# Designed miniproteins, single chains: the designs that were tried, part 70

Each design is a single chain, and the fold is of that chain. pLDDT is the mean over its residues in the fold that is shown.

## One batch from the design tools (miniprotein)

Design m2423
Fold by ESMFold2-Fast:
Structure m2423 (fold): chain A 85 residues (1-85)
Amino acid sequence: SDEKEAEELALKIMSSLPEEYKELGDEFLSQKEEVQRLTIRILLETGLPKEAVRERLYSLIDSSSASEEKKERAKKLVDEVIEEA
């Protein structure tokens, strides 16, 4: 389910080391938008400050192999979900 996929990804992100950022960034960006949104919401619900969630997700996105256009779209989605919370 989308919820289970988002929970597993959020746990990986919370426990991640910098050397894992490229792989996790690629995994995050390969997900459906709904799974990406759920992942961000789960991270926020764990009690992490909004700026900490934003910085971690931006680092993963920037470390990914995705195009600059795809990275910018993902960052906008991250900002949108954080502002909605």
Scores: mean pLDDT 87

Design m2424
Fold by ESMFold2-Fast:
Structure m2424 (fold): chain A 118 residues (1-118)
Amino acid sequence: MKETIDELVEEARRLAEEIQRLADKVSGPEGQTLRDLAEGVEALADQLREAAKRNDYEGIVQTARALADVARSIAELAERLAEKSTDPEIQGDARRVAELARRTAELANKVMEEAEKK
């Protein structure tokens, strides 16, 4: 479980970085939404790490669930951006964000399963 939590924290931080890069290329309200989502993912990654330090299994499950939910929303938004954009660079970055978000959600689900087994 600790190894899976460490992987989830690292994946979430990478997801936040890739969202910020995509946000820099997307202007207007969608760019701001992406920046807000990146900040949310970073905050949840920090909360997960702190819960893990305390062996707070309830906190780990709650934070992993929140990460999974946010990651699914990010994947959907990124897929829509890839479909709507005519810029190949934005299309590529959006697809990468969607893939990272899907992996983050799957890893969060694994953390939740392992936390229940203690």
Scores: mean pLDDT 85

Design m2425
Fold by ESMFold2-Fast:
Structure m2425 (fold): chain A 66 residues (1-66)
Amino acid sequence: SELVARAQAAAARAVARDPGILSASASEVDGALRVSLRIAPDADTFRASEVLARELAAEGLLSSIG
């Protein structure tokens, strides 16, 4: 899926920007985009979510999240 490929690229950039994000994976379920993050135990989950949201927004994918 083109959406999944673009989301995976955005997720990879989030991993590069926040050392608290250990890995990220994009998938599509019932036409909705899902992104899963593996976060370090001591990481700020809110910060990680914001970094991911910014990368998804830059790709125009934020409205595709479900």
Scores: mean pLDDT 82

Design m2426
Fold by ESMFold2-Fast:
Structure m2426 (fold): chain A 65 residues (1-65)
Amino acid sequence: MLTPEQKAQRDEIIAQLKELVAQRDREIAAATDESEKQAIQAKFDEQGQKLVDQYNEIATGKKIS
């Protein structure tokens, strides 16, 4: 079961993921080229995956990477 500290860390990661999505949407809205939009999505997908990995490590107590 999660400790209060682990729960706080998970909540922090969730907040970071929400901000990451908001930043992605802003950058995509600013991009005018389809190629540019795809590059932005790939960058944010990579960053999001790292946060998901950290979330899972905290939740399960296992290191995934």
Scores: mean pLDDT 78

Design m2427
Fold by ESMFold2-Fast:
Structure m2427 (fold): chain A 78 residues (1-78)
Amino acid sequence: EVALLGGEYAGRAIAAGRAGDEDTAVVHIARALELGRDAVEHLVLSAEALGDERTRALGERALRDPEATLARARAAEA
């Protein structure tokens, strides 16, 4: 289910963000974006609930500028 995949990407993004690996966090946020805006909104709420301001801010930027987030994710995967 799309919701289950969104949860997996959110968990991976938060784990990477907490480890200080913003590039890996952005890759997982970009994958959530491809599932839909709702998946990223859920990721932002989850990060906020866990006190992860870094991943929360990255998710909010993805909602504001999805093309910049997708470009950063492609660069990180290179």
Scores: mean pLDDT 81

Design m2428
Fold by ESMFold2-Fast:
Structure m2428 (fold): chain A 66 residues (1-66)
Amino acid sequence: MAGVLDASKAPPEEVGRKLAELGISNGLTEEDVKKAVKTLAAAGVLSEEKAKEVEKAALKYMEEKK
């Protein structure tokens, strides 16, 4: 399905934006989103390099929604 995002394969900007959208929609804080990215990296879903870019993209999107 075209709307399903595979975090391991999708671009980090897209993964970050999707996590930020879900976080904002569910009342999560920036810290909660950071924790989610760290959890994905710890689980091996994201590489360390990709996790850093995903976190950066998510935080940027959340800042734009302030």
Scores: mean pLDDT 74

Design m2429
Fold by ESMFold2-Fast:
Structure m2429 (fold): chain A 96 residues (1-96)
Amino acid sequence: KTEELGKEAAEKLKEAARLLRQAVEDRKYGPEALRLASEAAALLSQSTKEFDEAVRLANEAVRLASQGLRGEGWKEYLERAYELTKEALKKVEELL
């Protein structure tokens, strides 16, 4: 059900945001944050088109976090990924 998938995705985005904030301070938290944000985007994409913008934001956060974890500019990429993850979460919660 759309509401159940949205709630599960919201919880994963909350945890992903928390871990991305930690990843700005310590990179080791980045891969788990990436996994959770990816899983949230997959859940949202299986539900309603109303979540399409949240899916786009979560996927962009995953892309930026992945780039950050591979490069010298890891902090800036992870900070941007954190902001996008929080924006995705807000859009999901507004629809619940």
Scores: mean pLDDT 84

Design m2430
Fold by ESMFold2-Fast:
Structure m2430 (fold): chain A 55 residues (1-55)
Amino acid sequence: SRKETVEGIRQRAFEALAKGVPLSKVEEIMLKASEALNAGASTDEILALMDELLA
């Protein structure tokens, strides 16, 4: 669901910030995740994209 996707994005962003990833990079990745969500990508695809970009 959209709620589960948004929660997953938020959790990954929070964990990245906690690990010391710069805020600007996290914001860019969150924007890409939001664009994928608006384009109709699945929850699994969006979360995998975030995990790849945060690696």
Scores: mean pLDDT 82

Design m2431
Fold by ESMFold2-Fast:
Order: structure tokens, then C-alpha cells, then sequence
Structure m2431 (fold): chain A 66 residues (1-66)
């Protein structure tokens, strides 16, 4: 399992707001599955989690700061 922690920036919040409650400055934990197909994104401030594709999770990790 590949694990990353990121701080939600405005782009991260905009991309996730429709599926999970995310505010700018929230700490997100991203856990990419060992098969590389899915990922779990957890908002550490709320305890809410959502399952996304590994491609979507990598997009969040590699998103430019706007």
C-alpha cells in the first residue's frame, strides 16, 4: 500500500467537495491499493473517506498549485 498525506489547497477542495466534505487546509490521507487500481482518500479533520481510482488519486497528488 502506498500512503501519502497532503494539505487541501483550493484545487484539491474544488475537485473533492462534491463527493466528500473538504475545506482548504484540511489534511487528507491518500492510500493507494497494492494492485494500483483504487485509492482511499480520508479527510483527517472529519474522518470521512471515499474510494476513487488510483488515477484520480495520483491526479490529486500531482495537481499544480493554482
Amino acid sequence: MEVHEVVANPLTAANLRDVIDVRVGDRLRIEISDDGKTAVVTNLATGESITVSASQARGILNAPVL
Scores: mean pLDDT 73

Design m2432
Fold by ESMFold2-Fast:
Structure m2432 (fold): chain A 82 residues (1-82)
Amino acid sequence: MEKEREEQVKKYAKLSLEYLGKAQEAFLAGDEVEFNRYLKLASQYALKANELAEEKREDLEKSAKVGLEKSTEALEKIEKAA
């Protein structure tokens, strides 16, 4: 259901931010093991949020389009330099 998916996207996004905060705390404490663990969890939840946001992807599509445009410009510069 659309509404349940939106709630899951928000949940995973919040979890990602929570684990990023814990990663920063571990980094400041000098705990490299916990830092890497929380950073990995934050990345996993961010990826899950992005996958579920496919139905509300208008803003993500704009970001992807800008990225694609920059990649195309870089490719054209390489071809022109060759």
Scores: mean pLDDT 71

Design m2433
Fold by ESMFold2-Fast:
Structure m2433 (fold): chain A 118 residues (1-118)
Amino acid sequence: ATAEEAAELLRKAIEKLKEAARLAREAAARAEAAGDAEAAAVSAEVARIAERAQEEAEKALKAAEAGDLEAATEHVQAALDTLAAGQAAILRAPPEVRAALGEAATYLAAAKAALQEA
């Protein structure tokens, strides 16, 4: 991809990560209201992971816009590694918690695809 195409893919990844974090935070709030401490903790962890991946994707975007392709690649890799941890957290969760995080997981997968194409 060109630097401009990579920047557009990074912006798409950032927006998907924002949605994943929002949905995971909403799932955590619902679980807390229901008294499900485990579901609340897992959902909050997924939200923090999405927020960390967003920070790395934003650093990658700034590096790409500055023409620093080495730094951009390192931050894309850090975002992908963070997302892998998020996927693992969802897979370890009980089935009902995984169902509640299903929409967030879809946005994490979309962000991963955009980051891999960048």
Scores: mean pLDDT 83

Design m2434
Fold by ESMFold2-Fast:
Structure m2434 (fold): chain A 56 residues (1-56)
Amino acid sequence: SETVLRVVQHDLGLSEEQLREVLSLTDVEEAAALLQELTGLSREQALAAARALLSS
């Protein structure tokens, strides 16, 4: 849902371009790796965020 996208984007401090880049990935592990690089999240936090974003 858009609500989940907005909440995660704001919580992680992602730009609109960074959010689009993450959403363009079809693999949760690839999205999580990108989120770790952009935000410094742990692997577990990045995987949770990636699942939430890609299921929205």
Scores: mean pLDDT 79

Design m2435
Fold by ESMFold2-Fast:
Structure m2435 (fold): chain A 66 residues (1-66)
Amino acid sequence: MVLPSESALKVQDLGQKIVDAAKKGDEEEKKKYEEETRKTLLDAGHSQDFADSTVKTLSRAAQAAA
């Protein structure tokens, strides 16, 4: 079985926190977790384009959930 990397698990946790912040209407917390997600992906060796795309996807999913 393919186990998720530590970075993938952290991004999943941060993604859930972005959704939770959006549901609460807490834009400050939402932006904080979006920034943390971007930094996590960059630290894991992903490109800036991939990090930005992932954050945009999570932000849109959170907006749809709110």
Scores: mean pLDDT 78

Design m2436
Fold by ESMFold2-Fast:
Structure m2436 (fold): chain A 84 residues (1-84)
Amino acid sequence: LEEIEKLIEELKKAETAEEVVSLAIEALKKIMDITDDKELILRAIGEILRLIGMYIEGASVEELKKEALAAIEELLKEMKEKGI
């Protein structure tokens, strides 16, 4: 959990689209590593694919940060609600 929080802080400070996507993927992979919930794992995979798609389509650093942070925060919220 502390590692994911550190990645979120690094993501907030990221200056390039590549750095944002890389840090977001790392955080989402960490979520997948700490949960046995199949639905949360599938959602994390979906968010990774969505962020990669946005990056390929030329989304701005600001758009990628907003979507990445929202995805990570929502998954962490659901993990907390499920007692994970």
Scores: mean pLDDT 83

Design m2437
Fold by ESMFold2-Fast:
Structure m2437 (fold): chain A 100 residues (1-100)
Amino acid sequence: GSALSRYIGLVLRIIGLLIDLEHAVKQGASDEETARLAREIYKLVQELIEDPLMTVSTLQRILERVEELLALLREAGLPGGVRELEKTIKLLREAISSKR
């Protein structure tokens, strides 16, 4: 395995969890379940921002998807999930600013 394989794997895992979270919300999942998925996204984003192959473009695309999901969770009344996604948005914005 190369550094590129690790990086691609991290990005794909994050995208997969974002899809899982959107699906869970649309299927009426509990605040506990959506907060759990949002927390796993946060952990993987923490790993991604430390990866030397990470790009501002990749972080911006992830940020856009997380912001779309935040709006969905707010509409669905899922405060635990909202709090975890707000942490992820803050982390992504700080990482984007530090890489400019």
Scores: mean pLDDT 89

Design m2438
Fold by ESMFold2-Fast:
Structure m2438 (fold): chain A 66 residues (1-66)
Amino acid sequence: MSKLEIIKKKIDKELEKLVASISDPDQLRLEVGKLILKTVEENSDKLSDDELTELVVHAVQLLRQL
């Protein structure tokens, strides 16, 4: 499994936890936004530009499903 796939899977699991624990839509979106930003910041130096773009696209798709 690629580093990108591992990171995507971690985002999916953390999002599932946030959805289960936060009932307020505005608070949920804020916390999801923080999760995305933190993940990008922690991995920007470890991923190629193409992989980072794919990670951001994945995160945006998850946010749109909320």
Scores: mean pLDDT 78

Design m2439
Fold by ESMFold2-Fast:
Structure m2439 (fold): chain A 95 residues (1-95)
Amino acid sequence: MEELRQRALAAQQRYAELAAGALAAVGVGEELGATAEGAEPRELTEKDRELYELILRHLREIAEALSKQKSVEEYLETGVELLERAIAELEEMRA
C-alpha cells in the first residue's frame, strides 16, 4: 500500500509536468499545478489540440476504470497503471 501511494504521487506529478503546456493553453493547467512561470492563455496550435484531446481521453479512461474498483488497493493499482501508461504516451508524443 505505501509503495502504491508513493508510485501514485510520483506518476501524478510526472503526468502534470508533461501535460502542463497543453493544459495551461486551455486554462486548466492552473488548477492542476502547472509550472506557472508566466503561462498566459495562448492560441492553440494543432499539436496542442491533439495533446489536449489525448489528456481528455486519459482522464476519461482513468475515471471510468476507477469507478469500477471496490477496494482502495485496486483503486491505487489501476490509477498507477493508467497514469504510467499515459506518461509513456505523452513522452512518445513529445519525441
Scores: mean pLDDT 64

Design m2440
Fold by ESMFold2-Fast:
Structure m2440 (fold): chain A 130 residues (1-130)
Amino acid sequence: SALEEAAKEEALAELERIRAGLERRIEENREAAEEATREFVETVLAGASKEEITEALNKLLSALDLEPVPVSRLTDRFIEALRLVLERIPVDPLLVLQAFTAVSIFSERLPDASPERLAELTLEVLRRFG
């Protein structure tokens, strides 16, 4: 659809904008970033509470000197879409943060899309960018 194409272009542009900054932050904090990424992915895949997932995410963001997100940012639809994506990608800090960013954009721009559709769009964008 026209809305999905617009959302894909926005996601691709944002992933391109943040890539170099994320790569630098990860390289400067590699051990902490890798450990926090593993914890975050494991927490999401285990079906943990929204609060536990938010805490694990904020630990990852803190390791990279990025601002925390409130639990209200992680809707049930968002978490399910992210879980479906994380099941299909390697546990890598850059790729996981790019997945989080893309799901966030698609979730905001496509309020009526299913978690499965958000995941499909995210995986498509990651394949073109990762």
Scores: mean pLDDT 90

Design m2441
Fold by ESMFold2-Fast:
Structure m2441 (fold): chain A 70 residues (1-70)
Amino acid sequence: MEKLRATFKVEGGKIDKEEVQKLAEEFGGTAEFLSDTEVEITVPLTKAGEFFKALKEKYPNLKFVSGEIV
C-alpha cells in the first residue's frame, strides 16, 4: 500500500505533539516533529483525505507545505 508523507506547518500557534501523534496513529500512520510548528506525517494514501480533514479541524490555521508518495 502506498503512503503519503506530508509536511505541515501551523501559523500563529504550536503543535500539540501528543495529540498529533495519536491522530496519525489512529489513521495507521506516524508523525515526526521537525519543530514546535512543523510536523512530517506519513499515512496510508487511502486514509490521507480523512486524516487531513481531522487535522485541519484541530488546527484551522494549518498549512500544507509539501508531500510525496512513498
Scores: mean pLDDT 81

Design m2442
Fold by ESMFold2-Fast:
Structure m2442 (fold): chain A 74 residues (1-74)
Amino acid sequence: SPENDELLIQAAEQHQKLNQLIADKAPKEEIQKQLDKFEATLKKIESRRSELTPEQQAFVDGLKASLEAFKKKV
């Protein structure tokens, strides 16, 4: 669906931004704010998991693993 596609794009962009902020050693407050947005987007996607293709589900699972890794760095 267009809404699911938009959420997946948002999650991918938020993931890229988090990697950039961490690499650049941005202020912890800025990293935390972006982390909260990323987690919120992933929760929205998870509530719609049954609507996703297997490939999209695998992609989301990878992003969820990245979220947990980011939480350990903050």
Scores: mean pLDDT 87

Design m2443
Fold by ESMFold2-Fast:
Structure m2443 (fold): chain A 112 residues (1-112)
Amino acid sequence: MEHLAAAVRALRAGRFDEAVAHLREAAREVEGVAAHMLRLAAEALERVAAEHEAQARMVALTLIAAARLALLGAPASEQLDILDSTLNDPAAALPPELRALLEEARAAVRAA
C-alpha cells in the first residue's frame, strides 16, 4: 500500500498531520482488524501527539506493524505479540489514552 509507506515516512519526519491523512486513506483500502488498527494509529497521533509526541509515535508504529501482520495473514498470536511488546514495556511510559488504544487493538485482534 502506497499510503501506508507514505504514513511511515511522514511519521519518521515528524509530519503527524500528513501521517494521519495517509493512515486514514490506507484504512479505507483494507478491511477488518487491519483497517481498525490503522484508524487507531491515526487517533493516537491526532489526540495524544501534542502532549506525548514520542509515546504517540511509538504506539502508532506498533499499531502499523500489527496491521501489516494482519494484512499478510499472520496469526492473531503474532499480532498480539507486537501489541503486547509495547503495552507491557514499562520503559514505554504509556499515558492512559495510548494504553486504551492498544487495549482496543488487542480486543479487535482477539475478536477477528
Scores: mean pLDDT 86

Design m2444
Fold by ESMFold2-Fast:
Structure m2444 (fold): chain A 98 residues (1-98)
Amino acid sequence: AIKTVEEELQEVEHFIKEEATESQKKVLYAILELSADGSPVSVKAIADKAGLSPTTVSEALAALEEVGVVQKTSKGRLLPPLVRDYLEQKGLVEELKE
């Protein structure tokens, strides 16, 4: 099926509100804080920021990558700019905080 960008972003919102685990929310929030300039971040930096093991971070990242919330690059994990802007516009960043 062909999805529009709007439909994909609506799926991201649904995932964060209804499906995302606590570890997945912590990982996503850590990426948002560590990559405020849009730079890729390492698994180690995410683990240190989120207070999670590297294994737990890797498992959470795999799920976030499948949903399209996080992108894997050769230099680390990146939150796509369009996804970051959507999370900020919808106030979903507060949903990621406990």
Scores: mean pLDDT 79

Design m2445
Fold by ESMFold2-Fast:
Structure m2445 (fold): chain A 91 residues (1-91)
Amino acid sequence: SFTQSLEFVGRRVVLTGTNDDPAADAWRALFFAEGKLLAEFTQPAAPSVRVELDVPPSARTVTGMLVALTRVGGHLVPSRAAAPQTLDVPP
């Protein structure tokens, strides 16, 4: 299975997920504000991932997306992607 959840804890956005694929070599976490890339993180392969980001005061929405990566020819390439989730930033 491959799962994703996105939530706010105060002013921080938290992206969590699971991947039961033992062939996965890394996680990539992508955050967007107003459709523009806000931050990206690469994490080592693990059955679960949690990434947290402080959201700028100017942001009105945040979109999060987790991507599983595999090594092909020495490069990390996307193998699975979660559907992007968007939340309104709390006041």
Scores: mean pLDDT 83

Design m2446
Fold by ESMFold2-Fast:
Structure m2446 (fold): chain A 60 residues (1-60)
Amino acid sequence: MSKEEARKRLDRFFARLATISDPAKVAELRALSEKYIDEGETDPVTAVEKAALELARAAP
């Protein structure tokens, strides 16, 4: 899977998530997920999981 294809799949996922979740939190998760894809993660699910773990560790 290409990085571009993974990003397009993330776009679809976050478009749906934004209808039921806080847009600010969705934007943070998306930005970190895209960072992981840029670093070499081609699986959008793995990128989202890594982003979610990073956000959870940063929470007080």
Scores: mean pLDDT 74

Design m2447
Fold by ESMFold2-Fast:
Structure m2447 (fold): chain A 60 residues (1-60)
Amino acid sequence: TDAEKAGRAGSAGDAEAAARYIEAAGGPTGQLAHNAGREIARAKLDERGAIAAAGSGARS
């Protein structure tokens, strides 16, 4: 989703790109803000899990 793209851009240090995706979605108001927050939180958890799994495998 655009919210996931915004979250990824933000974590990469590209806050301007993240803001543009949120603005294109109609801004951080009402239901869009709620959905964006939920998707970003999920994306961050999934990325952390994938990184941990990859790092653990490399050390075996």
Scores: mean pLDDT 57

Design m2448
Fold by ESMFold2-Fast:
Structure m2448 (fold): chain A 68 residues (1-68)
Amino acid sequence: MKSFEEIKEELVNKLEKESKGLSPQERDDLLALLVQEAADKYPDFSPEQMRDLANELQKVVDKVEKEE
């Protein structure tokens, strides 16, 4: 079983890599998909952990949008 921190880092890295060249709408859709997949695969994560994951993924989207 992967730790919450390792899963968070994997999803952040995946979003950062895959969000390059996407439209703003496609990035939002990818973020939502990754959060939903994490919630489905790891139902034992606390609401605080899921919020932390969503916030870190949002920071990736914000950073990519500012660099374009």
Scores: mean pLDDT 79

Design m2449
Fold by ESMFold2-Fast:
Structure m2449 (fold): chain A 110 residues (1-110)
Amino acid sequence: SREELIKKILEKIAEARELLKELIKAIEENAPISKIQEILGQLARKISEITLLALSLFPENQELREKLGEMGDTLRKMADAIKNNDLEEAKKEAEKLEELLKEIEALIRK
């Protein structure tokens, strides 16, 4: 049902936000790059799942589509920063991604 799909998206957003907190903590604690990349991979999969479900459920919500696009761009910039060992930039993009996830959750809960 629509209600079950909305609940599923919200659960995935909560999981993505938890992974993002783990990623920020790993960066702040200077964790091995392999650990940071592992968390990033899990986060990227979760973001992909959120995007596909949200676009399928809210195809005509232009504001949501724009925020989902910004989320994808932010994730790409964060991944590039991690690849280049620019952990300060990676943390900045992670904080932006957290704000975007909150905004997307608010739009879905409308």
Scores: mean pLDDT 88

Design m2450
Fold by ESMFold2-Fast:
Structure m2450 (fold): chain A 95 residues (1-95)
Amino acid sequence: MSLEEAVELLKEYLPELDRSDLERIARFLLDFARARGLDPEETVRETAAFLQYILETHGKETLLAGFERAEALFREKGSAFTWEDFVNAFRETIL
């Protein structure tokens, strides 16, 4: 999956996000999928559905804050970063 394909897929779920935010999220997910040996399209699609839920229930500001926390943790942990770490970054932002 290319960056552009990932951005277009994310836009279907997150139409309220600016292109720069979509590109940032897409880059993260492609890097995460690569680090974990996961299917890129499945990773982007599954994460997009989760982020859509966050957007609809908590709004854009909360989504971006939670993502920023997840991105920072991924930089720290690299290949040890898990889907549970990703979800917990949003839980800690919401609480």
Scores: mean pLDDT 87

Design m2451
Fold by ESMFold2-Fast:
Structure m2451 (fold): chain A 68 residues (1-68)
Amino acid sequence: SAIEEEVAARVREALAAARSIDEALAAVQGVWHETRARHPDLSEEELERVQRVMLTLLLSWATAFSRA
């Protein structure tokens, strides 16, 4: 969906600047709050899909960080 694609792009951009797990968590939390503010009418199912995208990207970042 357009919202999932938007969230994925914003999370990837924010995570590119993260230097620690704490910064990565803060970045993901920031995108979550902005998404909720911009799309207050999201259903529970849409919110679950957004959360899944965010968690998937965070886990991918953490895996890459641990291998660097």
Scores: mean pLDDT 83

Design m2452
Fold by ESMFold2-Fast:
Structure m2452 (fold): chain A 57 residues (1-57)
Amino acid sequence: MEEIRREQKKLEEEIRKIQKEIKELEEKNAPKSQISELRQKTSDISIKSHERLSKLS
């Protein structure tokens, strides 16, 4: 029970962190490619999180 709950919370926090990083990257004049990579990472995290939950079941 706790592991599943923590996984969800961690996913939400990770997404928030990525949003923050995107803003910082814009301030750093980072290329759009890097920002895109961060978004791709979010997708990967979501998929991995879902896969892990399925495995726990």
Scores: mean pLDDT 73

Design m2453
Fold by ESMFold2-Fast:
Structure m2453 (fold): chain A 61 residues (1-61)
Amino acid sequence: ATAAEVAAAVAALGATPVAVTEGSDHIGLGVRAPDGSRGAGEAAADAPAEEAAQKAITAAR
């Protein structure tokens, strides 16, 4: 997945992407959930964007 795809997936799940960093082998992601909770996660660059987004949102709880 690309940083843009992960950010779009976060927005589609109802959270706000705060920061997205794209490396050659990973994507780092910070999110703010609708309740104001904050979370961060990492995914492999080849991981599905929705899985990366869901992981970060779950970590925000």
Scores: mean pLDDT 70

Design m2454
Fold by ESMFold2-Fast:
Structure m2454 (fold): chain A 85 residues (1-85)
Amino acid sequence: MDLSKLMDLIESGKLSEEELKELIEETAKRLGVGKETQEKMYEALKLRQENPELSLLEIGEKVGLAPQTIRDFLLTMSDIYNEKE
């Protein structure tokens, strides 16, 4: 699965705040993760958008999520995004 398209959309700011929140909520429901993880993911993606030079490790440290958790969330989010037209 290719994360590049979703990461480019996040980093370029092409996703609106509302679209980003909707994708995060739907991804959280699909993964069965709680609201705390959902809120941390929103912060992580905003940090990535504002600071594209930051690694997933650095972002994870700032929001309190493991890099693997962020990666798995992004993969699921990419699948959901590609299901929508």
Scores: mean pLDDT 76

Design m2455
Fold by ESMFold2-Fast:
Structure m2455 (fold): chain A 72 residues (1-72)
Amino acid sequence: MKIILKREYETETASVEEIVEIIKKNLEDQGYEVESVEVEKLSENEYKIIVKAKKVENGEEIELIIELLFKK
């Protein structure tokens, strides 16, 4: 199974690094193994974050891709 989640966040208080750590911790707490995290600066106020994670349930792989647009 492949799940793709796309979200947009706007915040003045959280950093990109804080958002990445929260996502990784939440995924690991749910039994996912985080395979990769890509952070790309699009402009002074916009960042694109892509997190790829996998989980095995009942012998089948679940692939999760989170695409996040972060705005300051």
Scores: mean pLDDT 77

Design m2456
Fold by ESMFold2-Fast:
Structure m2456 (fold): chain A 60 residues (1-60)
Amino acid sequence: SVSQLSTQAAQAILDGDEARVDQLAAQLKALGASEAQLVEALRPHLGGLAPTVARGLLAR
């Protein structure tokens, strides 16, 4: 799900695991995740950084 993959992406970002972030970004794009869906899923983990991170994931 978008929510589960977004949680994993937040953890990968916090861990500095760039390869895992790229893999998860590709999976989120394949599922057709919108910026709004990513912001909502990332907000509990990244707070005010969620919009910036959501845009960054979709730009990868």
Scores: mean pLDDT 82

Design m2457
Fold by ESMFold2-Fast:
Structure m2457 (fold): chain A 97 residues (1-97)
Amino acid sequence: SMEAFLEELARVKKEIEETHDEELIKAREEAANMSDEELEAKVAELGEFVAANADDEAVREKARRLYLARTIGVIEKLAKEGATHPELLKALEAIEK
């Protein structure tokens, strides 16, 4: 559900702010500066890593958190570039509140 996804984004945003987790900070910052092609390559790389470790819960959880951190970076970049899509604005509001 979209609401569950927005809650996950807000949770990871709060985790970054409270823990200063270096990998999550890096994922967020890099995503804000990546091209669409570079972002797709990183998503594919994470998908392959998860597939290779499909039975490892810790690997799946780490990949999910990194994916969400990158998604936050993309949302923030698009907002700065003036994107006004309703779904993007909802996501931005969720990570700010």
Scores: mean pLDDT 78

